# Designs tried in a protein design run: designed miniproteins, single chains. Part 79

Each design is a single chain, and the fold is of that chain. pLDDT is the mean over its residues in the fold that is shown.

## One batch from the design tools (miniprotein)

Design m2736
Fold by ESMFold2-Fast:
Structure m2736 (fold): chain A 54 residues (1-54)
Amino acid sequence: SSMGEKLRSRIGEPATGELLQSVGIPNASDLHAARLDLDGDGVIDEAEVDAFTR
């Protein structure tokens, strides 16, 4: 949740949702967003999504 809050604070809720949807994760919860931020930079990319889904 804390990392999900950080992502929403930096990117914005709509932008975070659109980003996750663009990499194939529609409407991810705060928990999912927090889990995907593997490098702790508040940004989610395809590499982080791929690592998470392994």
Scores: mean pLDDT 51

Design m2737
Fold by ESMFold2-Fast:
Structure m2737 (fold): chain A 100 residues (1-100)
Amino acid sequence: MKEELIKELEKLLELGLEAARKLGNEEMAQRIKELSKEIKELIEKLEDEEVLRRLLGAVQQVVATVERLIAQGRYEAALIYMETALEELKKAVEEELKKQ
């Protein structure tokens, strides 16, 4: 489960970097890289398989939405959605770690 979650997060990162490149937004690309790195480090500390499964489902939904927005040429909307989703994901992982 943890490996699958990390793979989906890596896929999300690649999509975000593609959208940032299309917009020439280097600052957003850097922020996405930093958020993704922080989230991966937090995920490595998670032990609860049900939490990991729930987070995997959430990341998969974010990936699907970002892919759809990119396919529609909506790169700015994709980046805004992704940044918000990554910040919410980081907060969710931090809250779950406090419960361990």
Scores: mean pLDDT 85

Design m2738
Fold by ESMFold2-Fast:
Structure m2738 (fold): chain A 59 residues (1-59)
Amino acid sequence: SAAEGSDRAGAAAGAAGGSAELAKQAGMYPFLGNAEKAREMAEKGGGPRAGEAAERAAK
């Protein structure tokens, strides 16, 4: 749901720690129709867990 999605996106940003900026950038890639790229960007900053969260948020 939208409310749960927002909560999960917030948790993903927290998991990214100091890389919150990268998590935000990852969120913009789904608008380009590329959830996989969103995952890659999140992984660069927050590791695999951030990447998974970004991919799930992109769905």
Scores: mean pLDDT 56

Design m2739
Fold by ESMFold2-Fast:
Structure m2739 (fold): chain A 82 residues (1-82)
Amino acid sequence: ELAEKAKKAIDAKDYEGLKKYSAELAEEAAKLSEELGNGNTSLAPKVAELKKQYDEILEKASEDEKALKAVEEGIREGNEKA
């Protein structure tokens, strides 16, 4: 859901929305990665899925410098909140 919203934001040039969705996705991924690191191995598929979603968003955003910056700023903010 968040990844699809981020991709639509890239298409719409909604850089503020893209930053917000990227931050929410990054916060979720960071929390799940921490739980996986603490031995919750059942979360490994979810962490892998989120990483693939990040890669897809970054690849799509790479065609628009402002979109790429919005994604990078969102990821930074999301990681700081986790």
Scores: mean pLDDT 77

Design m2740
Fold by ESMFold2-Fast:
Structure m2740 (fold): chain A 76 residues (1-76)
Amino acid sequence: TAEEMGEMAKEQVLRMVERGKSKEAAEELRRAADMLRKQGFDEAAKLFQEAADLLENGGDPEEAAKLAAEGVKLYA
């Protein structure tokens, strides 16, 4: 379940990047990070923020997707 949700999150991020929507993916990850932080999921929020920063700054999309998946697994 948590692993499956993480895998889906990874695939979603990579799909958005492949479709030229890296900025939108980063914005979604930042909004998720803010929401998780308000809920007390600080570690998950940090991973989503790092993923968003990588996408916004032209970093490795695969690494960003992996960070997002790890974040999902922490609260799923």
Scores: mean pLDDT 83

Design m2741
Fold by ESMFold2-Fast:
Structure m2741 (fold): chain A 93 residues (1-93)
Amino acid sequence: MPSLLEQVIELLRRIADIAEASEEERQEMIDIAREFANSKDPLKQAILYTTLLVSLSGMEFELRVRGDYEGAEEVIELTRQINKLLQQIAAAN
């Protein structure tokens, strides 16, 4: 059974595929998610969480600018799932 972090990473990969994100952008989001899950510092977790949400919002915005409204709506839904999983990871610490 995949861990909460593995579930977050899979959803981030799906968002990167929808947004046609660069490999660098994809890896940066995954690294942020891993640092978030490994952190015991609530302030560091808050910063990493905010950084990840900004990246996801940027991808959703780029899809809307390109006229890919279906992709943008899917990114919003996947972001909601990621948000729930990240809250569960934080609560477990």
Scores: mean pLDDT 88

Design m2742
Fold by ESMFold2-Fast:
Structure m2742 (fold): chain A 90 residues (1-90)
Amino acid sequence: MAERRERDRKFARIVAYQLLLGLAQTVAERYKDKDPEKAKLAEEVSKLLQELITAIENDDHERVAELEKKLDEIAPEFNEILDDYVREVA
């Protein structure tokens, strides 16, 4: 049987990615009429996060690693968009 700690970590990861998904969706909606390129990137991040949550729920460790790598590759560009968003709404 898998350890309870592993299950608790799995749930914590899912919750963290769900919160990030909500933020990415909010950013995409915010920029869709103002900056379509920023909106498109936020939509790509949202799609990756949805796939990542599903892979974690299914214990697809290979798919999780692949999607986390893709998320890491897009992260610097997305972080610049998040910094812009935070400055505008702060």
Scores: mean pLDDT 81

Design m2743
Fold by ESMFold2-Fast:
Structure m2743 (fold): chain A 57 residues (1-57)
Amino acid sequence: SAAAERARIEARLLAALREHGPHSLTVAQAVLREARRIGDERAIALAEEIIARLKAQ
């Protein structure tokens, strides 16, 4: 379902932000591509925000 896909995307993005490891940016970018593929505007916005926060560090 769309709700389940969104929850999965949000969980992966929050995990990448929490981990703040050497692969977190790559993971967040992969999740952004998935969000764009499914066309979920809220998931896209969240992924872009998380990527911006990871890049600021």
Scores: mean pLDDT 79

Design m2744
Fold by ESMFold2-Fast:
Structure m2744 (fold): chain A 55 residues (1-55)
Amino acid sequence: TPDEVAERARRLAEAMGFTPEQQDRLAEGARKSAETEGPDVVLARIDEALRGAGG
């Protein structure tokens, strides 16, 4: 769901060292993208970024 995409985006931003304000902005942006483009498409992009950040 868009809300799950927002939570994943927030976790990615936290892992990458963004501030709480930046985390909120990124989560809301990801939620809007999920509503427009579909949650699966946005979630796949977040998961790819998380794998890059974890390596």
Scores: mean pLDDT 76

Design m2745
Fold by ESMFold2-Fast:
Structure m2745 (fold): chain A 67 residues (1-67)
Amino acid sequence: MVDEAEVDLSLALAALGISKATNQPLSPALAERAIALARRAIALSDDPALRARAEEVIAELRAQLAA
């Protein structure tokens, strides 16, 4: 079981969830950290569903960082 990938993705999702719940964008440092966690989840997992979810999280976090 790829437990580390699930943990990394869960942490990235939690950060994004807090941002959405507070209607505040994440700080650049926190968003970059969450993106790194989601990228690591992709690297650790062969599960296409988990990888697709991680890519979705990365896209949302990048949208908060980018203009």
Scores: mean pLDDT 78

Design m2746
Fold by ESMFold2-Fast:
Structure m2746 (fold): chain A 91 residues (1-91)
Amino acid sequence: MLTAKVALGLIKQGNEYFDKGDYEKALQLYQRAITLGRAAGVLIGTAYRNLGLVYEKMGDLDTARRYYELSRRYERDPRHREMTRYVTRLF
């Protein structure tokens, strides 16, 4: 539960840096969120989608596509999808 809250916080902080154009910090925060998300079973799909968005803004469309494909795999997992939605609603 606490690990999931920290992972969500890292995604939110990454979003702030992404909006500021600090893509390097956004990437670091999303990658850390994936590490914690793997431990908690949540937010992995969300973090991969956000990594895809960063690479798209950096002009690396091939890497962006690969992360979007990874994101969709986790978003199609019913357990991961439900747990992620629960965490985002709770925090």
Scores: mean pLDDT 83

Design m2747
Fold by ESMFold2-Fast:
Structure m2747 (fold): chain A 83 residues (1-83)
Amino acid sequence: LTREQLLDNPKEVLSKYDSITLLGLKNSGGANSLYNLLPTFGFKKVTFIPMDSREEAEKLYNELLKQGRKDVLLYVNSIDEFR
């Protein structure tokens, strides 16, 4: 699951998944904002997994995808994205 898919058509995503797992950096304002927004789309269960680094978040995201987890969303803020 990508952020773009979720934001462009939240109703379609909700029809496929009752729960969303969000992977984001610990203390990320963007990740926390998205975590608070997801229940407003109608998701019954939202899990936020705070990660200490981008590399750890990406590694876990790829492992979950390998396990067939399609309900996982990766949100990682970098300083390069704030220009």
Scores: mean pLDDT 68

Design m2748
Fold by ESMFold2-Fast:
Structure m2748 (fold): chain A 78 residues (1-78)
Amino acid sequence: MSKEEFDKEVEIGVLDIKAAVETVFARRALSRGDADGVRQAAENLRKIADELEKLGETERAESYRKVADQLYADADAV
């Protein structure tokens, strides 16, 4: 593996961890009735999806965008 390939895989892994953290934060915010917290997590997930798409991870990016869209809908229902 080249340094470029290694750095890319590390960046994808870091983005996946960040997405998992944002998902947990969103669930906790929903349980508290914190609509603003849910919207912030949704926005962060969209940014993570954009970074994944730049790395060629289109399917992963689309998956996180769908989660973000659902969180915006959930926030509007709070």
Scores: mean pLDDT 85

Design m2749
Fold by ESMFold2-Fast:
Order: C-alpha cells, then sequence, then structure tokens
Structure m2749 (fold): chain A 99 residues (1-99)
C-alpha cells in the first residue's frame, strides 16, 4: 500500500514536471516522497499532487474525485477548493505576464 502510493505520487510528480519543467523540481519531489513513512502523510501528498495536476490540465472533477477518496472529504467540497485554487493560479499567471 505505501509503496503503491509512493509510486503513484512519483507518476503525478513526473506529469507536473512535464507541464511546468522550470517551476517544478522533480528531484526535490522524489526526496520528499522517499522521506515520508506515514500512510496519512502520503495520502495528503498524493491529494496535493492530484490537485496541482487538475489545476494545470483543467481536469478538476477527476482531481476532486481522487482527493475525495484519499482524504474522505465530500467531492463537492474538494471541487470548490480546486476551483478557487485554479482562480488564484490564473490571477498569479496574469500578474507574471505583466512582469
Amino acid sequence: MMEELKEKIREYAEKLHELEPESFNLEAAYKTIDGIDELEDLKKLLAEAAKQLGILTGKLEEAAEIVSELLGVPKEKALEELEKAKEAYEEYRKKEEEE
């Protein structure tokens, strides 16, 4: 179970690096994953990786479903959180375009 979660988080980290290679440090991500020995902390890390991937790909419903299953929160609440995070990310990107 823990090794399966670590493997899944690594897959998500690799996808995040493919989408944002200059802003996502894959080596740091692997070090973080390898340093976690608690199932609950791995679930939280996988949920955060799923959130970030959902924001970058626009697959918010899929990400909310994964977060809901991992953290035991209602899917509707996970989706609301993701939508707000995506809005914040879009505002951040707009500010970066203005230097």
Scores: mean pLDDT 77

Design m2750
Fold by ESMFold2-Fast:
Structure m2750 (fold): chain A 68 residues (1-68)
Amino acid sequence: APSLAERLAAALEALSATDLSPEQRAAVEGLLGRAWRAYQEYLATGDPAAAEEARRLLDEAFALIDAA
């Protein structure tokens, strides 16, 4: 399975490649910003809840990109 860092990179690539409305783009950017923050918290604390939050937010971001 890809790492959280690999999934974040893939989501940024998909965001740049996908023709989203300004509203959809803002929503995806918001989710990715929150996912990045959760990932940084995981790296700082080792808290598995932070890793799970990052995964959840990435899943939501990919769902919005895939729906476009």
Scores: mean pLDDT 84

Design m2751
Fold by ESMFold2-Fast:
Structure m2751 (fold): chain A 77 residues (1-77)
Amino acid sequence: APTDEQLQAATGAGLALAEAAYRVPDPEKRERALKLGEEAMKYALEGNTEKAVKLAEEAGRIAGAPEEAKAFAEAAK
C-alpha cells in the first residue's frame, strides 16, 4: 500500500501541474493542457499508469511545466 508520504507527493505534483495549466495565457492551449491533465488522472485512477504518464507529460509540454509533469510521472509510478 502507498505510504502517506507517497500519497502526499503524488497529490502535490498533480496540483502543481494543474496550477501551471490554469496559468497558460493562451486560452486554446490552456483548454488542451487541462483536458490532457484530466485524462491523465482518469487513466491513473483506472490503473493505466503508462497512459497517465504520457498524457501528463504532454500537458506539461503545452503548459510550459515539464518539471511538474515529471514530478507527477515519478509520483504516479
Scores: mean pLDDT 74

Design m2752
Fold by ESMFold2-Fast:
Structure m2752 (fold): chain A 95 residues (1-95)
Amino acid sequence: SGAARKAEAEAELERILARGEAERERLLERARAAGLSEEELRELEREAELIMELVRAVKNEDLEAIRKALREAGFSEEEIEEIVKEVEEFLEELK
């Protein structure tokens, strides 16, 4: 069984999420200090949020949340289904 590997992968994704949230705040503060426009800051924040949403969806094995995050990122439905298939295959390998 892959139960131990799945638990290890879930713990790693949780570490990535915690680190990502801290790095997101640091990145936004640095961008503000560097004089980026409000529009540039909003775009940067949107991109960081989409990445974090995708990582959370993968951790939760929520395929619909993965599709939603990819759709918000501007991927086509064909690209979304290919990515979701790869994620589903990866999650099966952990069982």
Scores: mean pLDDT 73

Design m2753
Fold by ESMFold2-Fast:
Structure m2753 (fold): chain A 68 residues (1-68)
Amino acid sequence: MEPVFVDIEAPSEEIAEEILREAKKMPGVVAAKMVSPTRVLVLAEDEEAARRVAELAERKGAKVRIGA
């Protein structure tokens, strides 16, 4: 399976921290880190895991970009 990056821009630092915490608990998430106060980068195991992470982030009002 090809790992996929999910780049997340949250509306606030608090939401970014919540997204980071929840993403780390999701199945298929290999790694997640804060790259700025409002930006989270998640490495998903596959496209299905990446889609689930994107859905989580979008539900919290974040902007999501999925890419390799």
Scores: mean pLDDT 83

Design m2754
Fold by ESMFold2-Fast:
Structure m2754 (fold): chain A 93 residues (1-93)
Amino acid sequence: MLSEEQLELLAEIGREVAERLAPGETDLSSLSDEQLLAFVRELTRAIAARLSPADARAALEALRQGIQGLASRLSPALREALLAVVDEALAAV
């Protein structure tokens, strides 16, 4: 389980990545498929760079579960692409 401090750090990383890719956008659900894919790619890289391997794995597993939870809102191709990015990051930590 992620600690409160780890959750705060992940929220901060997510905000930094979102601001870089879509400045001024407050609703991530409005992102295009390409923007969402770019967001997840940068998010997984930031997680791997800033967290310990154990914390990065826990964060990436939580992200993977979140993507699976959104399966009904995502096209099959986008879902597979997002899961592939997270799975590649998980294999590297």
Scores: mean pLDDT 72

Design m2755
Fold by ESMFold2-Fast:
Formats: sequence, C-alpha cells, structure tokens
Structure m2755 (fold): chain A 82 residues (1-82)
Amino acid sequence: EELTDEEKELIQKAVDAVRESGLVTPEEFEELVRAAQKAILNAEKLTDEEYEKVKRFVELLRQLGMDEAAEIVEKRAEKSKK
C-alpha cells in the first residue's frame, strides 16, 4: 500500500525532527533514515540489522512525541521484515 501525501509529509517532519534533535550523530542519523526509508518506500524485505535500525528510529520518534509517525514506520517495518 502506498503512503498518502499527508503520511509522507508527517514522516518527512519526523526525519527532520530526529536530525535537529541532536540525539544521534550525523552518521547514525543517515543509517537509521536509510533503514526507515527502505521499510516505508520499497517492497524488499529488511535484514535483521536494518530492522534493528528501524526500531531505534521508532524509539527516537517516540522520545520526540511523534507517535503517529512512529506507528506508521513500525507497521511498515513489520510488513517488510517478512
């Protein structure tokens, strides 16, 4: 299922919030966002390592109060894992 434009905007705001939060290094941010984008936007299965990175990204979103974006990413990751 394709994300709505509103869901895409919400996820983009979430990505920007994590980047601006200072909670992760730029290198960690790039790896987490890459894994999350793979979970959200493609039909390929996540590796176990990519899935752990997505879980970390979801935790950061929840720390920032971005619960709706966290739920979207988490559900997409669960589908993409298997």
Scores: mean pLDDT 78

Design m2756
Fold by ESMFold2-Fast:
Structure m2756 (fold): chain A 69 residues (1-69)
Amino acid sequence: MAEELERRAEELRARRQAAVDLALQHGAKSTPVGAQQLRETANAIQRKGDEETSRLLAEAERLRAEAAA
């Protein structure tokens, strides 16, 4: 159970990283303004993803602590 939540958190991180990499790749071929906008979009994706993964990891830790008690 905790392992499943940890795996899900890693999957979300991988998806987020792939989306960020793709956005930055497109930005490299854009005007400076376009590149900046894509970078800001990448930062927004990272912030939202961090909130979701933090929640999943906190729940996994609780399940591990309860199983150990």
Scores: mean pLDDT 75

Design m2757
Fold by ESMFold2-Fast:
Structure m2757 (fold): chain A 69 residues (1-69)
Amino acid sequence: LEKQLQELAEKLGVSVALVRGVAGLILHFGEPSDEQLRHLARALGVSVGTVRRTAKEIKRAIEKGELVL
């Protein structure tokens, strides 16, 4: 899992902390709400657009079997 999160972070040009945070939200809540994504964006000092794009790519990686939560 950790290696998969690192690889995805590199491909997206974002921090591993952001990928890990979004993956945690998906694992705990299934589909993260806009409020949850905005909260994470504020906590990590990134744009909400960056968090939303990261969430979309993590969901895609899960659907492709490249990431197992």
Scores: mean pLDDT 79

Design m2758
Fold by ESMFold2-Fast:
Structure m2758 (fold): chain A 91 residues (1-91)
Amino acid sequence: MEKRLEAEILEALARMTAAVLKSSSKIDEEEALKAAERMERLGREVAETGDKEAVRRVAEALKETAEYLKEKAPEAAERLEEIARELEEKA
């Protein structure tokens, strides 16, 4: 279950990053924010598993995605960075 959850998060973040890189205009901030909220829920579930290595990998992926979102969806980027910090504290 835990490995599937990590894979789901990483896949979702990869899709979000790809969408950001392909867009020449501002991303729909509401859609990006909803995706960030989903990542927040999944991140908490990964932390609950107690797999410190999985938590660290997810936190790193969240930070990388936040860097790509900074200019086009700053609120979503800030939420992803906060989730990553919380996960690192639990790892």
Scores: mean pLDDT 69

Design m2759
Fold by ESMFold2-Fast:
Structure m2759 (fold): chain A 71 residues (1-71)
Amino acid sequence: SSLDRRVAGVLAAVKQLAEHMIKEGVPEEEIRKTLDDVIDFAGRYYDIPEGVRRAVLGEAHRYLDKLLEES
């Protein structure tokens, strides 16, 4: 569905953003806030329902947790 594609695109973009911010030495708290802000903005802009947006947020933070364990 178009929703699945929008969700996949947002997830791919925020995962790449998280990787970039870690490489640049951005503090964890700032990365997490940036992910929250970007997902909220993109979710509203691409008309992603709130429940789905919360799931995207959870997956992005779990991905960040894995990256931080590998740092």
Scores: mean pLDDT 86

Design m2760
Fold by ESMFold2-Fast:
Structure m2760 (fold): chain A 99 residues (1-99)
Amino acid sequence: SELEKKAEELRKRAEEAEKEALALQEEGIALLREAGDEASAAVAEAHKGTPAAGAAILLAGRRIPEKSEELERIGREAIRKQLEADALKAEADALEAKM
């Protein structure tokens, strides 16, 4: 059906956004470990797959002057992509509930 096709397309878009969010989260975690901020890296790792991981990276970036621009950019992009993935999943779930 048209609704099934739309739900499938939303699921695929959500998976791509999630993949992009996870890649940014992993990049940020690696940079935090390189900078010696193991505590922030551990917090971000524990929250992988949620906007909280990107927030941990962003907040840590504000405390690491030599990496601040890169970590803040990565953190903001990770939050944005994770929220996009979550919103697309919610829209797909709502469409499937109507079928």
Scores: mean pLDDT 89

Design m2761
Fold by ESMFold2-Fast:
Structure m2761 (fold): chain A 99 residues (1-99)
Amino acid sequence: SAAVAKAVEYYKKAAAEEDEEKAYEYLLKALKELGISEEEFEAALEFQRQLLAGKGKLSPKARAALRRLLDARYEVAGGTPEARAERDRKLAELDALQA
């Protein structure tokens, strides 16, 4: 879809961005193109993982921006222990792809 194509474009910009605030803004724009549901957020993370698997690792600033985005998402989910565990699991999966 057009929304998925725009989200991928924003992920590419976030991955290449050296400025943490700009990387965060691009990641937020990618999420907004896909919507704000949990399924759309998980699809966005999967696209991000697949995109970076062939292109190397995230810059430290882009990774920090992604962490802020994940923290904000799971705070909106009510900050439950289950939501925090899921966030930590997704961050661990992302870190494993960069190791």
Scores: mean pLDDT 62

Design m2762
Fold by ESMFold2-Fast:
Structure m2762 (fold): chain A 90 residues (1-90)
Amino acid sequence: MEPSRDLRALAFALAAALVVGRATGAASPEEIERLERLIEELIRRDPSAREAVERARALAEAQIPHLTEEQIQEMVAAIPPVIELAERLL
């Protein structure tokens, strides 16, 4: 396994969750703060994760207006388990 690649994938998931949570208003202020802290910790551990975070944010922001309501609901439902997974891995 390549740990730096796994950390970049996790950073991508966290960044996408942050964008979706903010855009939909479905994430609580506490969840937004937790996502931001987890992203900062991942970048601290693997600086290459910054590029993955930036790309994930740009892609999510571009895609959200074209997503169906069902797709948005699925992404919102993924926010808490993504936060929990990241907190357990870090």
Scores: mean pLDDT 77

Design m2763
Fold by ESMFold2-Fast:
Structure m2763 (fold): chain A 86 residues (1-86)
Amino acid sequence: MEELERLWASLTPEEREVNREVALRLRQVGLLEDLEFAIEKKAPEEELEKLIEELEEVEKELPLSEDQRERLEELLERYEEYKKEK
């Protein structure tokens, strides 16, 4: 990972900001997909709660887009339904 560290250090401030935002957006998309999959497979509540907490932490660094926010709210509603069905 020394190569990645050198590459990061060589980037302009503008390039670093763009790459940071892209990485955070990709993480948000991945976490939303993981949460949807976890709900679909009826994963333990602990697993679902961890994914929700990770999403909240990433959201502190970069707010969710409107579409991602709507998707998260829909997934949280599905999670509440799942909890009621046990």
Scores: mean pLDDT 75

Design m2764
Fold by ESMFold2-Fast:
Structure m2764 (fold): chain A 65 residues (1-65)
Amino acid sequence: SAEQEAAIRAAVEEAAKAFPDVEISEEMKRKAMEFVRASLRPEQLLDRELLVRVATWALEELLKS
């Protein structure tokens, strides 16, 4: 749903703030959003704390690449 997509996007934006000295591109944010969608069950997409944690892990993995 559009509401779930907005929640995932907000979680990725919040997670990106943990990396203030790194330029996180829109492409990297898009990949993190996709990872969050693939990693969580639909019912878990309403858990904001879990979304931010998973988004942070996804961004950390992308930055290692």
Scores: mean pLDDT 80

Design m2765
Fold by ESMFold2-Fast:
Structure m2765 (fold): chain A 65 residues (1-65)
Amino acid sequence: EEVDKELEELAKKGMPADEIFDFYAEKTLDEATRYSVKAARYARDGQPEKAKEYFNKAIELRKKK
C-alpha cells in the first residue's frame, strides 16, 4: 500500500520507468533478486565485469539458503 502510493506519485511526477522500477526493486525484492537486477543494469550500461560480479553474488546468496 505505501509502496503503491509512492510509485503512483513518482509516475505522476514523470519519473522514467527505469527509475520507478529500480525504486520498486529496492523496496520489494529480496537481496539476491536485487543483485540480479543490478547485474542486468550494469550489463546494459556496458560494465560486464560489474554485471558478472553482482550476478555471482545473487547466485551465492541463493545457494546459502
Scores: mean pLDDT 68

Design m2766
Fold by ESMFold2-Fast:
Structure m2766 (fold): chain A 84 residues (1-84)
Amino acid sequence: DDATEAARLAAQGQRLLDQGKEALKQGDYKKAKELFQQAAELYERAIELGRRAGPESEPLVRAAERNLEEAKEGKKQAEELEKS
């Protein structure tokens, strides 16, 4: 169902977010940008599905919105560091 799918996508997004942070730490800015972009896309889908699932998914939607912001910030940081 939408709630189960949202949870699965959010979990996948978390893995990609963590991988993006590791790539950023290693100076692989191109890989970090790609991973943060993929994480952001998964969180956007998780938010959409969580909203469709209804009120019981509000905690998941709030967490995914926070993680989406983190993924977007990570991508911006990687883009700025790549230019240096």
Scores: mean pLDDT 89

Design m2767
Fold by ESMFold2-Fast:
Structure m2767 (fold): chain A 74 residues (1-74)
Amino acid sequence: MTPLERDFRRRAEDELLAAGFSPAEARAIADTLLRIVRGEPLSDEDLALLGRLSPETATRLGELVDEYVARRAA
C-alpha cells in the first residue's frame, strides 16, 4: 500500500465511522473503495457492501475517490 493509498483508506474509514459503521465494516468498505481506485475487479461481496451506503455517505466517499485520482495525476 502506497502512502497515498494509506491516506485514502484512513480518510474513507473516518467517513464511514462518522456515518455509523463499525470499525470492521468501515475497514471492509474502505478496502472495496481501494479496489475501485486501483481499477481492480469488484466481487459480489464488494458490490453488496457498497449497496449499504446512504446517498449522502456515497457522495462524500465519491469526493474522496475524485481527490485521490487528482492527487495520483499530479
Scores: mean pLDDT 83

Design m2768
Fold by ESMFold2-Fast:
Structure m2768 (fold): chain A 74 residues (1-74)
Amino acid sequence: SSLLEEMKKLKKQAEAAKAAGDLDKVSEITTQAAVLLQQAEQQYQAGKLSEQELQEIKKIFDDILAIHDELLAS
């Protein structure tokens, strides 16, 4: 799905921002990822997104959130 592909792109951007130490950019990406996660949950409830895709999106969101938390702890 386009949401899953967009989430994968956000994770790559978050990893790059983490390598640069750019907390503001990681925070921006985390906010964008949260919006996409909400859209994915809505599409899943409407029967327009598979359970497998929703779980992959949730896993990517958790990975992005972990990157954000690591930078905040530094």
Scores: mean pLDDT 88

Design m2769
Fold by ESMFold2-Fast:
Structure m2769 (fold): chain A 62 residues (1-62)
Amino acid sequence: SATDAQIAALEAQLANVRKKRDELIKRMKEKGYPEEVIKETEAGFDRVIAGLEAQIAALRAA
């Protein structure tokens, strides 16, 4: 269905965001970034992830 295609696209975006999060956080830790900056970066990604998960949940509920 069109809904299944939209969910698949959002799941692909979610996977990409998670990969970018992991790669960036790893590089920040390796470079010795302050814990506060790392935590703020994680929080920013977590908001984007939550938004994508909410969109997927809404499409599944429709």
Scores: mean pLDDT 90

Design m2770
Fold by ESMFold2-Fast:
Structure m2770 (fold): chain A 93 residues (1-93)
Amino acid sequence: PVTLPPVTPEEIEELLKKIEEVLGKSFEELIELMKKLAAAMRYHLDDEELMEKVEKRAKEILEKYLKEKNLTEEELNELIEKEAEKKKAELAA
């Protein structure tokens, strides 16, 4: 069990689905999934088609969540920042 397959477009789509599922349920899990997505996207920086597809899908997920929760993008960013700070404090202790 030592051949990690390279990060694939399919794995990025799975990460986006998981983000959609945890959005509104767990901000801690959301932050971890967003970090994984950012890392995966950095691996595919030369794949403009994939990056455009991911950006479009991320916008769709974000817009759906904001409508369902009656939140602004600014309010969501504040919630994410607060959870990230809390997690950072736990890790430093």
Scores: mean pLDDT 69

Design m2771
Fold by ESMFold2-Fast:
Structure m2771 (fold): chain A 84 residues (1-84)
Amino acid sequence: DLDAAAQAETDRLVGKLTAKTDEIVKALADAGDSLGASMSQGVGDVGQSAVRTSVDKLAARSESAAAFRAAVRQAEQAAAATPA
């Protein structure tokens, strides 16, 4: 029925959002490791480039997570608005 279909769709989107959240957590850990390595070796052009690249990747992943959260919210609103 409609409620079962809405629940299945929500579960699917939540699964995708969880995977994206895991990617963001890993990106944060990778950025921290990159910054630590750059600082321990002394900062040069190469170290600064690595940090900059890590920050850019983290920003891109944050945008992807926001898009997935918006999609999940839209699905929940559509399910709630439908009288079944």
Scores: mean pLDDT 61

